# Designed miniproteins, single chains, continued (5), part 1

All scores and structures are predictions.

Each design is a single chain, and the fold is of that chain. pLDDT is the mean over its residues in the fold that is shown.

## One batch from the design tools (miniprotein)

Design m16001
Fold by ESMFold2-Fast:
Parts: sequence; C-alpha cells; structure tokens
Structure m16001 (fold): chain A 69 residues (1-69)
Amino acid sequence: SEEEIKELKEYIEKLEKKIEELKKKIKELKAKFDPNDAKQKLEIEEIEGLIALLEAEIGFLEKKIEELE
C-alpha cells in the first residue's frame, strides 16, 4: 500500500540521517588521527562497518519499496 511505502521512505530518511552523523564522527576522528593509537583506528573501523550495515539496510528497504510499487 502507499502508506507502507511512505513509512518505509520515512525510515530510510532516518537511517540516512544516522549515516550522516556517523560520517561526521569519522571525519572528526580522522582530523585528530594518531596512527599509533590502535583504539582510535579500531573505533574508525567499527563506525565504517556500522555505516556499511546501515547502507545495506537502506538497499534492502529500497528493494522492498520496489516490490510494493
């Protein structure tokens, strides 16, 4: 239904906002980056992994919208 498509699109927008927040955090961490700080490197890698998972979820939701259209 059109209502389900609207709800899915609104959820995608929320995920996109979360991705932008995480990208900003990575940018701030990289600006302060110390190559000898293993904890900082791990934190960046973990956030990049989370962004990839959220982008995959958006892709799944976009496919679901196409199936409903």
Scores: mean pLDDT 83

Design m16002
Fold by ESMFold2-Fast:
Structure m16002 (fold): chain A 73 residues (1-73)
Amino acid sequence: TKEEEELKKKLEELIKKYENDAEYFYILGIRLKEFKLYEEAIEYYEKALKLDPNNEEFKKNLEEAKKLLGKYE
């Protein structure tokens, strides 16, 4: 949709600016999940988790997004 394309463009610009900011990737993942873009949300949650691998909140939201994605298979 138009909203999905707009969100993706914003995400790409913000990633370039904050590529080492785990919390920033996490926030982007939450936004993508709110738009039901679960595959993309998973990607950004995984990026956040790579920067902060012991963050339980990142793990929780990653697993939740994976469950939501699996329901559409």
Scores: mean pLDDT 78

Design m16003
Fold by ESMFold2-Fast:
Structure m16003 (fold): chain A 72 residues (1-72)
Amino acid sequence: MAGARALADQVRLLAEQGYSPEHIGRMVRMGLKALGAEEEADEVARRVKEAVERGDIDRAGEITFEGASRAL
C-alpha cells in the first residue's frame, strides 16, 4: 500500500512540474518492476503516459495506484 501511494504521488508531482509523458511512463515502469509488478509494468506505464499526454494528472496517479496495488 505505502509503495503504491508513493509511486502515484510521484507521478502527480512530476506531471505538475512539467516532466514529459515519456519520462513519467519510464519512471512508472521502473517503479512497478521494483515493487514486483513486472507483468503489468508496460501496460500501466502506457496508460499513465496517455493520461499525462491528455493533461489528466489525477487519472495518471489513479492508474499508477491501481496497477501497483494489484501487484502488492
Scores: mean pLDDT 81

Design m16004
Fold by ESMFold2-Fast:
Structure m16004 (fold): chain A 92 residues (1-92)
Amino acid sequence: EELEKKLKEVEEEIKKLRDYIRKNATPEQIAFVDRLLEALEKGYISLEEALKEIDRWAEKNGDKDFAETVKKLLELYVEYRNLRREIIEKKK
């Protein structure tokens, strides 16, 4: 019950951040985000490694607000995945 509620809240936050990025980011920034999300979903990169990539990108490009938005999005994606796993494990 509480886990299902948290899952819905995280899903809504992800939708809002993705919409914000699509409306405000450049095509290159959107491609960067999509690449990181795909790598995380496929397990090619950890959250820690993805956050380091975002920090490196911010150092080179100077857009700290975009970098913070992307970090929040990736953290929410990992939280969503972890909540889904917990729901499945608790129903075992």
Scores: mean pLDDT 81

Design m16005
Fold by ESMFold2-Fast:
Structure m16005 (fold): chain A 96 residues (1-96)
Amino acid sequence: MSAEELIKKGEEAFKKGDYDKAIEYYEKAIELGSGNVKALALLNLGQALMAKGDYEKAIKAYEEAIAAADTSTFEGELLAALARINLGVAKIILKK
């Protein structure tokens, strides 16, 4: 199974509210992926962690997504921007 297929399975699990299953798929995708695919998996991992209330882990996932994104590409710039927005939101929620 490719990293992209694992991300898709994670998204399906997330949509069903199975955040633990989504996290498992995204972690496997992160192990197999690189660059923008890894960044997307990390961004999705952060969102699943946010849904579980694991804000500190979500912050780390978003920071790693920014680092993995290939900002020489339009896709990587978008992934990094989305990760920065979600990082800011997670930090605000954690302080409350």
Scores: mean pLDDT 90

Design m16006
Fold by ESMFold2-Fast:
Structure m16006 (fold): chain A 81 residues (1-81)
Amino acid sequence: MSKEEIEVEIKIAFAQMRVNILKRIADKTENKEFLELVKKAEEYVEKAIAAFEAGDLEKAKEYAEKALEYARKADELIKKE
């Protein structure tokens, strides 16, 4: 694998790990905004994986970054609960 492929794969793995943690928290909350953000983060992780498997490293990176953005927004909402 190229260095770029490795970096993108690590970013996707990190995003996937963050989403898995948030999904465990989602089981304990009825906050609709939080649940929507977690769902969007998961959708972007899935898109990032699909783009990576297709060899589109640029799209894979963009989707992984978007997944991390939604995960950060979900983390901010936890402070309000």
Scores: mean pLDDT 83

Design m16007
Fold by ESMFold2-Fast:
Structure m16007 (fold): chain A 119 residues (1-119)
Amino acid sequence: SAAEELRERLLETIRRLIRLYEEIIEEVKRTGDLQHPRVVALMREAQRLNEEITRLVIEAHEAGVLSEELAVRLLEAAARTNELLVDALDGRISPEEFIERAKELIEEYEELRAEIEAL
């Protein structure tokens, strides 16, 4: 159904963002530099995936796939993702703070993903 396809697209986009966060953490550990061109390119891709998650969450809520509570939690995680990526790209945080905050977001998205899979 269209609702199942929308749920599957949301799940796959969340999985892609989690994998991309893991790749960014590895590259940050390797380079020690949030402004390294490879790190910046991965963070820009994470921004695009985060925008897609925001759109899919709104569509899934409107389609009755996501509860209000789950949609709000997903949008809050997306807002924190955007804040982290903007802070990193603007040079406002250290590599160590980026890694810590990114790991917390990975855990949060894994919990949200599990709840969506249970629908």
Scores: mean pLDDT 92

Design m16008
Fold by ESMFold2-Fast:
Structure m16008 (fold): chain A 60 residues (1-60)
Amino acid sequence: MKEAEELFKKGKEAAEKGDYEEAVRYYKKALSIDPDFKEAAEALKEILESDKGVEAVAKV
């Protein structure tokens, strides 16, 4: 697979396990290699919304 697709796959695996921070890193790397990777951009947006909830718990 292409580097960007491999990183995206790793990001999806991390997100499925609830490792949103790791998923965000992989999606950002995939977009750095392939900025036209719409699926990675959309997945990143969804993760950022989920991570905001986790961040609220960490703040307490």
Scores: mean pLDDT 70

Design m16009
Fold by ESMFold2-Fast:
Structure m16009 (fold): chain A 70 residues (1-70)
Amino acid sequence: SRLEELERLLERLQEALEKKDIEKAIEVMEEFYALLGQDIDLSGFSEEEAEAEAEGVIAAMKALIARLRA
């Protein structure tokens, strides 16, 4: 389900950030945007840009998960 996929993406993104695996964090964020119907290339992001983007993506994932659980 979309809920299970979002929960898995959130876990993967948080794990990538904990490990400082920026390439993996970018991959997970691109997968999240693809689920929203957006084809976004984040491969040009610096570590700082990727971390800042990830904060927004985590917030969006949590909001969507909460909405789908309601």
Scores: mean pLDDT 86

Design m16010
Fold by ESMFold2-Fast:
Structure m16010 (fold): chain A 90 residues (1-90)
Amino acid sequence: VAKKALVVLSEKAAAALSDSQRAAQETAAALRAIAEGAEEVTIAGALSPEELRKKIEELKPDLVILVGEDPEHIEVARSMGVEVEVLPAR
């Protein structure tokens, strides 16, 4: 089974970053997922915790890479049994 990763920006990180910074951080997060063995990477952009929950239920990823630390997003992913890795929003 292909290892799947989901790349998400926290709403706070998305609000703090320019379009070019968002693209750079999403790319860095996707490359990290690939380096960790992900064969399929979905970049979902900025999601609320509730949207993240729905995306996890839809895609059933093995890993969530969260750009920008947010406790609520981390709790959603962990409550659903998904590994979460936090990447700083610089």
Scores: mean pLDDT 80

Design m16011
Fold by ESMFold2-Fast:
Structure m16011 (fold): chain A 65 residues (1-65)
Amino acid sequence: MATEEELRRTLERAIEAFRAGDLETARRLAMEAQKIAQELGEVSEDLRARLERLGLSVDAEAPMS
């Protein structure tokens, strides 16, 4: 079952992968975080902001590929 704690951990792992240059893992984890947020329905503003920033960061990196 998806939880807010699981979302937070998934977001942190996605950000770590992005910082490490592992874009494939970062995108996969970002999509997983999106799915968890969708299942939760209720997400804190903090986590929503982090999810949005991660999505923008991953998308911004894609055009350079």
Scores: mean pLDDT 73

Design m16012
Fold by ESMFold2-Fast:
Structure m16012 (fold): chain A 60 residues (1-60)
Amino acid sequence: SLLEQGEKLRELGEEYEKQGDYRKAGEYYSQSSTLFSQAGDVEKSSESGRKAREAYEKAL
């Protein structure tokens, strides 16, 4: 399902963030946000989108 795919990508984002790979973390969080949005989970979409923005800021 879209929710399961979104959760998997969010977990991948968390893993790359732990490794200091903020660019990849941002990419996976962004993809997770899109999938949660498509699934209608606005809260999870917003949270993952915020994490993507924060990760990209750290990548600069």
Scores: mean pLDDT 88

Design m16013
Fold by ESMFold2-Fast:
Structure m16013 (fold): chain A 87 residues (1-87)
Amino acid sequence: MSKEELREELLELLDELLARETDPRQRAVLEEIKWAVEQNLLTKEELEEVLELARRIAAETDPARRRSLLSELGVFVLEALQRKAEE
């Protein structure tokens, strides 16, 4: 999959997750992730990992596990952005 195809698929999935999320804290995390993807701040490898985590979140039916996965995704993106800021 190309970087552009990864970004497109991930943005569609993030929009679906945002439409389903009612918790304002979780919405803020998803919006920050969406911003990072839209600004093309992630590498292809980072986009692949974010997409895998987002797919796991979309498939998760337990709210507690879903929140845990959202937290993991948020930390991953934050760490990726911090690595770029240190370059």
Scores: mean pLDDT 82

Design m16014
Fold by ESMFold2-Fast:
Structure m16014 (fold): chain A 62 residues (1-62)
Amino acid sequence: MLKKEEEEMAKRSEKTVRNGMPAGRQASGLPPLSDEELQAAVEKAGKSGKDIARDEYKKKLE
């Protein structure tokens, strides 16, 4: 019996949103980041993946 139904709903919502995102991303031609590559970057920096993702994103935006 799960107490955190909110957590389950959050995951389902994410799955539903991603079901629509692939279509948009595919149309844009943007390549999705590979989990392996992201994990390698996290290990190299020795920090949170969020910091790495944010840094690269800003660099691309510039």
Scores: mean pLDDT 52

Design m16015
Fold by ESMFold2-Fast:
Structure m16015 (fold): chain A 56 residues (1-56)
Amino acid sequence: MSPEELAREAVEEAEGDAERAQRLGVRIANTEPLSDEERRALGRALRRLLEERGLV
């Protein structure tokens, strides 16, 4: 999956819990074979999705 897809999965799995979504994002970044660029893209997408949903 792309970093953006991984970020969406984390947000959906967290069921509106911003702290859980951030924790899931960190776990994904540490377990998935992501490049540094992909890891930064994941972090940016996660923050954007949480902001769009009013969770942060």
Scores: mean pLDDT 78

Design m16016
Fold by ESMFold2-Fast:
Structure m16016 (fold): chain A 56 residues (1-56)
Amino acid sequence: SLEEMIAQTEKNIELLKKKKEELEKSDDPWDQTLALLYDVAISAEEMVLERLREKL
């Protein structure tokens, strides 16, 4: 259902944010770069979430 998709997307966003925070704490420059990619993924998922909420 749309409500289940919204709930799952919200959980996915939370998990991505937690992973980004872990990568940002790393001393590895590659992990810092990956954190930027996770930020893009979070923005895309938030856009999907807004679209799903509009369909309710």
Scores: mean pLDDT 85

Design m16017
Fold by ESMFold2-Fast:
Structure m16017 (fold): chain A 60 residues (1-60)
Amino acid sequence: MGEELREEAGRLGLEAVRRGVLSPEIAELITKAVGYADAGDVEKAREYLEKAKELVRKNE
């Protein structure tokens, strides 16, 4: 579970870079999602990942 969340966060970060929409705010949210996933806090990892996804989506 944590590995999948970390991979999803990494993919989202790569996609944001490729689309030119990576901002410091999005990068911070992705970093927090990865940090919580590594700590085993799946719910907080999902929360920050969801926030990052919303910001990336709003730029598309």
Scores: mean pLDDT 79

Design m16018
Fold by ESMFold2-Fast:
Structure m16018 (fold): chain A 60 residues (1-60)
Amino acid sequence: SVEELLARIKELIDEINKLDEEMKTASPEEQAELLKRMQEITDEIVRLSNELRAALEKAA
């Protein structure tokens, strides 16, 4: 549902914000791992945003 997609996107954005805070105190090795995780989450947000757009078109 649109509601479930919006909730999941919000959770993923909150996760990126937490990882960004961790980046400020992370070692270079930890930063590489955090950046990889942030990229994976960003890719998921893009996919869910495309699904949300399709769901909204069907609701209109």
Scores: mean pLDDT 84

Design m16019
Fold by ESMFold2-Fast:
Structure m16019 (fold): chain A 100 residues (1-100)
Amino acid sequence: SLPSAWKPDLKPGQTETRTGEFVSPATGAKVTVTTTWTYDPERGEWIGVTLTLVERPDGKRRLAITGWGGLTPEQVEALARKAAEELGVDEVSAATVMKP
């Protein structure tokens, strides 16, 4: 199941990014999952962002973004647009907000 959210054992004020890669058995696409966790001291909770980059066998690249914790759908969508522009992807498939 994707995306996989990795929640590190971090202290308040710390940020950590982790990356995992695999090949999708359903599509043959290379999937890179990058999760960044940041502690929100005002709410006392963790905010996570997962970027899922799918590199299809035809060479096209698609980005999906999942927000965790206190992120709003609008914040997740803004982050998805910025990441898509920085990575130069062909498609942005979804910006979603997941509760932990």
Scores: mean pLDDT 71

Design m16020
Fold by ESMFold2-Fast:
Structure m16020 (fold): chain A 79 residues (1-79)
Amino acid sequence: MQEEIDRLAEISRYVVERINAALPADTSQEDKERVAVAATNAAISAPSLEEAQKILDEIANTVKTEGPEAAIKKARELA
């Protein structure tokens, strides 16, 4: 239980640091929340923390290259 809580906390921190930082500053709060939720759900489905971070990196790259809607679609496919 504690290890699972620690993993979720680490995933949440990584989402804030990588995904939110990748979003344009003018992105709406609603879209920021949609991307963060989708990314977190995809990362939680991963078999390890290392794999979760790889998923989050891929989603962050999709945000930078294709935007938030494409990132949400990518996150859903990875979940």
Scores: mean pLDDT 78

Design m16021
Fold by ESMFold2-Fast:
Structure m16021 (fold): chain A 86 residues (1-86)
Amino acid sequence: GMQIAGLASAGNYEEAKELAEKSGSADDYYLLGRVYLRQGNYEEAVEFFEKAIELEPNPGFYKALSEAYRKLGNFEKAKEYEELAR
């Protein structure tokens, strides 16, 4: 939850990742992905969104992954995940 987001915002990637893994929550991975996306850490955002999708396929997670790929300039993958978000 909020503690995980706070650690990610502080740049403590490894501790934030460990807490998300321990929770096993797709929502916690999604939250981390959103924090990293906002900070411009697009590669890490993709990694967290992919883990959220692996735990719980969700149109919102596909949409977020599409956004992250667009920020990376990978428009082909962005389009593929946008279609999956339907």
Scores: mean pLDDT 79

Design m16022
Fold by ESMFold2-Fast:
Structure m16022 (fold): chain A 64 residues (1-64)
Amino acid sequence: MQGILNRVFDMMNNSTLPVDDTFSNAMNYVQQQSDNNNLSSDQFSTVYSQLWDYYQDRVNQQRS
């Protein structure tokens, strides 16, 4: 799980795309990891929650 979290945060931090597009790409990556059995349903929920919180923080920073 930590490796997947590190990857999605790397995608969010190093993207040149708009935050919404970056979040969509990160979510697609997380979904692919779940589909490949690299994440349980509980782990998927945890990663989604953390990624959503990160996304909200990024959106708020761009508005401030």
Scores: mean pLDDT 77

Design m16023
Fold by ESMFold2-Fast:
Structure m16023 (fold): chain A 75 residues (1-75)
Amino acid sequence: MKKAIELAEEAIKVALEAMKKSKTIEDINRAIGTALRAIGVIFDAEYGLISPEEAEKRAREALEEAKEVLERAKK
């Protein structure tokens, strides 16, 4: 559980960074969507709606997507 929350928090942080560096409304919207998805993982994990293993998997996926959006925002 702790690892999933830490990964999701990092995903939110990276997504917000991507939002700040984005030059288009489309990239900003994608960054916001990624942050909201990561927040959802934290809530689902804390409420016991998903297993710790599934929470970690979803958090890792959100972090990877957030990093991808950030790399695109640099261009």
Scores: mean pLDDT 81

Design m16024
Fold by ESMFold2-Fast:
Structure m16024 (fold): chain A 69 residues (1-69)
Amino acid sequence: AEELLEEAERAGREGDVERALELIERAWESGAPVERVLATLERVYRAARTREQMDRVIAAAERFRAEAA
């Protein structure tokens, strides 16, 4: 799970937000802690270049928070 989150951070920095979100989803399905998932999403958000990318990251964070509750 940790390796997937590290790869997601790299994909986000390269501008591939879709790949980053897919890798985060796979990490979550593999049992990654919500704190690590949200921290990775925040790093992807910081690397996002368009409003649409930022909105998708926010939506994902809200969904993961809800699923963890």
Scores: mean pLDDT 81

Design m16025
Fold by ESMFold2-Fast:
Structure m16025 (fold): chain A 106 residues (1-106)
Amino acid sequence: SIEEEIREIVEETRRELEKAIEEAKKKGWSSREMTLRLVQIVARKLEEAGERLSPADFKELTERLVEEAKRLARETESIDVELFERYLEALRDAMFKRAAAKEAAA
């Protein structure tokens, strides 16, 4: 089902973010470098899903994924939470505009 697909993408993305955090810590990356890498992972997952999902389902995925990423950031001492949340909000806005454009074209 679409709900299961959205849940799986969110869970898979959280696992990928957690792995990226551990790898960045191991490599001695700065908080800023780690934060920007995490934003890139979220953006990539949304770009990949946006081609397959309806506009409504894509908005739902975007909201759930951004919220899950924010939760992970608040639980992680090495992340620049303010910078991360700022980039995630900008990404959410961009993805919502993309979904709205697809709705208008349909």
Scores: mean pLDDT 83

Design m16026
Fold by ESMFold2-Fast:
Structure m16026 (fold): chain A 66 residues (1-66)
Amino acid sequence: MTDVDEAVEWARKAIEQGVKEVYLDTNTGSAGAVLPIFEKAGIPVYLTERGPGHRMVMSGRPNVYI
């Protein structure tokens, strides 16, 4: 619960900072909570089942590439 809440708050801040694109690891529980936030904001979201090969843009959340 707290981890998901932190991911949601981070996603909102990332949108405010003007992120251009994000990468979500579908193997993480927080991805499902964060995906609709970026989609509603019109930010391109790239889904991946593998962490390697995609840039992690969300600091402090090593299991989520946002």
Scores: mean pLDDT 62

Design m16027
Fold by ESMFold2-Fast:
Structure m16027 (fold): chain A 75 residues (1-75)
Amino acid sequence: SFVERGQQVLDALMKQLPPELQEEFRKMKEDFLERAKHSTREEGEQLLAEVLNKLNELAKKIDPSKQLNIYVLPP
């Protein structure tokens, strides 16, 4: 269930991104998913947090006035 929630959040975030950013995010997501495959679920959770942080940084670089709404994911 936890892994399934993570994928849902990532898919929702990709939908908010412009197509070009979606390509770069896709590469990043694949890289982290492959690392998580060789790691425990606990480490996978940590990797997802890093992806979300980097994704927010990318959004800020494009438009500081715009932020990704990670509304659905409680802290």
Scores: mean pLDDT 64

Design m16028
Fold by ESMFold2-Fast:
Structure m16028 (fold): chain A 89 residues (1-89)
Amino acid sequence: SFEELKNNPDLGLALIELALAVTAVSLTGKDPSLVEQAREDAKRLVEIVAKNTGIKVESVEVRLEGDTLTIRAKTNAGEVGASVSLSTG
């Protein structure tokens, strides 16, 4: 139930991590020029989950290092993230 999400920060963090993972996977095989779009999409999804779970989001960061895209969220309950390779190799 929704009340369980408000009283379970670990479950809330898992949902934020899932939102970041979905965003990262949606960019698999995409052009690195989409990194800024990924940052905005990740921030919106994380804010929606945070609002529904009571978790305060402090920052959302997107980094491209070579062909590896990493998305991280820093919250008052901990830090979560997801990464994906943009290469087909």
Scores: mean pLDDT 70

Design m16029
Fold by ESMFold2-Fast:
Structure m16029 (fold): chain A 60 residues (1-60)
Amino acid sequence: SVEEELKGIKEVEKNLENFSKEEIEAVIRSGEALIEKAKKEGKEELAEEAERVKKKAEAL
């Protein structure tokens, strides 16, 4: 579910500074997919949370 995937990406967010560039790029791609999925399901608040994590990864 979107909720379970968001929980997973938030756990990853806690340790982003220890990730390689390739792992960070994978997090960004996962975030993009989760944003689209959440929007399709009408879960705007979850899409916003996924966007926040994606932007944090992009800033590294």
Scores: mean pLDDT 81

Design m16030
Fold by ESMFold2-Fast:
Structure m16030 (fold): chain A 64 residues (1-64)
Amino acid sequence: SADEMVARVERAIEAAEALFGFTLPEEVRERILEAARSARDGAEVADVIIELGPGPLREFAEAS
């Protein structure tokens, strides 16, 4: 269900933030959650996370 998908994605974001010591910008978080709400399947959500994940991780590495 959409609610379960959104909850799973939120937990995954929180886990990644805790693991890498990084906070996603609010607009990026909203974009991922919108994808979770409107996605036809988990693959669409995964694509958005993969696209947005490398950018924030690279900036975190450069800031560290």
Scores: mean pLDDT 66

Design m16031
Fold by ESMFold2-Fast:
Structure m16031 (fold): chain A 72 residues (1-72)
Amino acid sequence: MKALEAMERAYEEAKERGLSEREAVAIGTAEALRQMAMDMAEEEAKKNNEKLESVEGFSEAFARWLQRQRKK
């Protein structure tokens, strides 16, 4: 999972910087959520043949993905 890889990388970098376990986990979790949002937006854009070239495109694709999850 891209999100898991992002989390592990951010966590290791935070620990290398001397941050606490709690802070490292928080930073890793935030990075994982960011990567998940990007992956979900990319999947929705691909399904609708759209491009994620702008903030608007990203936000719209992500919102549509969320709507589909809630209605299932």
Scores: mean pLDDT 70

Design m16032
Fold by ESMFold2-Fast:
Structure m16032 (fold): chain A 84 residues (1-84)
Amino acid sequence: DEWLERARKALEEERERRREETEEAVKKLKEEIEKLKEEMKKNPEKRKELERKIVSLTTAAALLLNSMGEAEEALELIKEAEKY
């Protein structure tokens, strides 16, 4: 049936779109983490506050990566966050 082929294609396209959106979200989170790391270099007095923000954003990025099946990269991000 042609409508089943259309439904399957629509589901595959939606899955790919969600993956692309998730990859963009991870990229933005990684960029924000790098900004916070630079801010820590400039403002050592805010280190504890900025470290907590870095851990939070790193955890969010790891959860998004895990949702894409990138479990190994997600675990490595959690391991990096444990250093704080």
Scores: mean pLDDT 82

Design m16033
Fold by ESMFold2-Fast:
Structure m16033 (fold): chain A 68 residues (1-68)
Amino acid sequence: SIHEEAEEVLERVEAGELSDEELARRTVAIVRARAANPDVPASEAEKKLLDMLRNDPRLAALFARVAE
């Protein structure tokens, strides 16, 4: 599920297993998957991932580039 994917990404980034580019790419994929299912709210894990991207200017730039 989208919720489980967001939790997996969060666990992997906290474990140091994801690069900044992979974090941005996977988060964009999660956001796009949720947008295709408009009745599914953002999980707490997805919100945390988005907060991480917004609070780091380099990650925010990578997210914007991947999302385009």
Scores: mean pLDDT 78

Design m16034
Fold by ESMFold2-Fast:
Structure m16034 (fold): chain A 101 residues (1-101)
Amino acid sequence: LFAERASRAELELRKDPTNKKAQALLNLYKGWELLRQGKYDEAIKYFEKAIELDPNNADAWLYLGEAYARKGELDKAREYFQKALEIDPNNKRAKKLLEKL
């Protein structure tokens, strides 16, 4: 799922290197792969870049919160999950993760 989005983002960047949404999706995917590997600090850097490029991407805020939760920084995790819900109020994963904190 994420790999398909990353491939599309790479294709869009070849057509238009200034496409900020495509750049954001690529950074989001790289962060997600690092998160899966337990490389939380590296994942955070990529999610922060994704947010700089597309601050309205709820998934970027969600994964940033998940990375901080995995590091035990629960206050930051709560803030970022709330931001994801502010952007997408129907985000079931963000609601569930926030309730677990």
Scores: mean pLDDT 83

Design m16035
Fold by ESMFold2-Fast:
Structure m16035 (fold): chain A 77 residues (1-77)
Amino acid sequence: LPDLVGKSVDEALAKLSELTGFPVETLRQALEESAVLKGTGPKGITVIFEGDTVAWQQPAAGTPVDASTNVQLARTS
């Protein structure tokens, strides 16, 4: 997982799409709905946006993630 903190929405969603195989449009809709996208495995990524930038992520940068990873996206209003 790259360091996404401080990245724009578009850049963060593009990187998550590369790693997880979820389409960018699916990730964008999940962000708008604060939804969880279920992968096939037990691992999860959570990314919190403040405005148009990533404010927080888990796991930390450098953690291995793949197409089986669950993705949770949310924006602080």
Scores: mean pLDDT 74

Design m16036
Fold by ESMFold2-Fast:
Structure m16036 (fold): chain A 70 residues (1-70)
Amino acid sequence: MKESIPGGNPTKDMKKIIESIAKVLRAAGVPEDLVEEVVKALEANPDASSAEIGALVDEAIARAEARRRA
């Protein structure tokens, strides 16, 4: 049967990570549209690596900063 690995399921952990990332981005002052883009990207790729997740977060913050400087 399809079953979760004991001690933490990657799919369940991804949902928690997505919620945590959205909260952190909002607290960092990232616009809601960019927060939603990151959330949607992570929801579309639940197997995203830690590096990929970090890159998405960094890009959202950089885009938010670029918009503020424009």
Scores: mean pLDDT 73

Design m16037
Fold by ESMFold2-Fast:
Structure m16037 (fold): chain A 83 residues (1-83)
Amino acid sequence: EKLARAIGAIIAAIGEIIDAVLAAQAGRAEEAKAALEKAIEFAEEAVEHAVTEELAAAAKRIAERAKAALAAGDPAAGFEAPG
């Protein structure tokens, strides 16, 4: 059950990130912000239900990237490849 919940939450977070990028591309900043906020919430739920350290680390990375994008006011900023 925990594994299924963690995976479901990760999928939901990724979906919200995609929605945020698409909203930003369309110039819909408020929708992009709302989607990033939901992505953070789902990623944090995934960390809570993660049954392995690797799964928890993956969920934390998603949350960190979404938080960075939200803080920057640019949904793309959190998804740029690390230099």
Scores: mean pLDDT 76

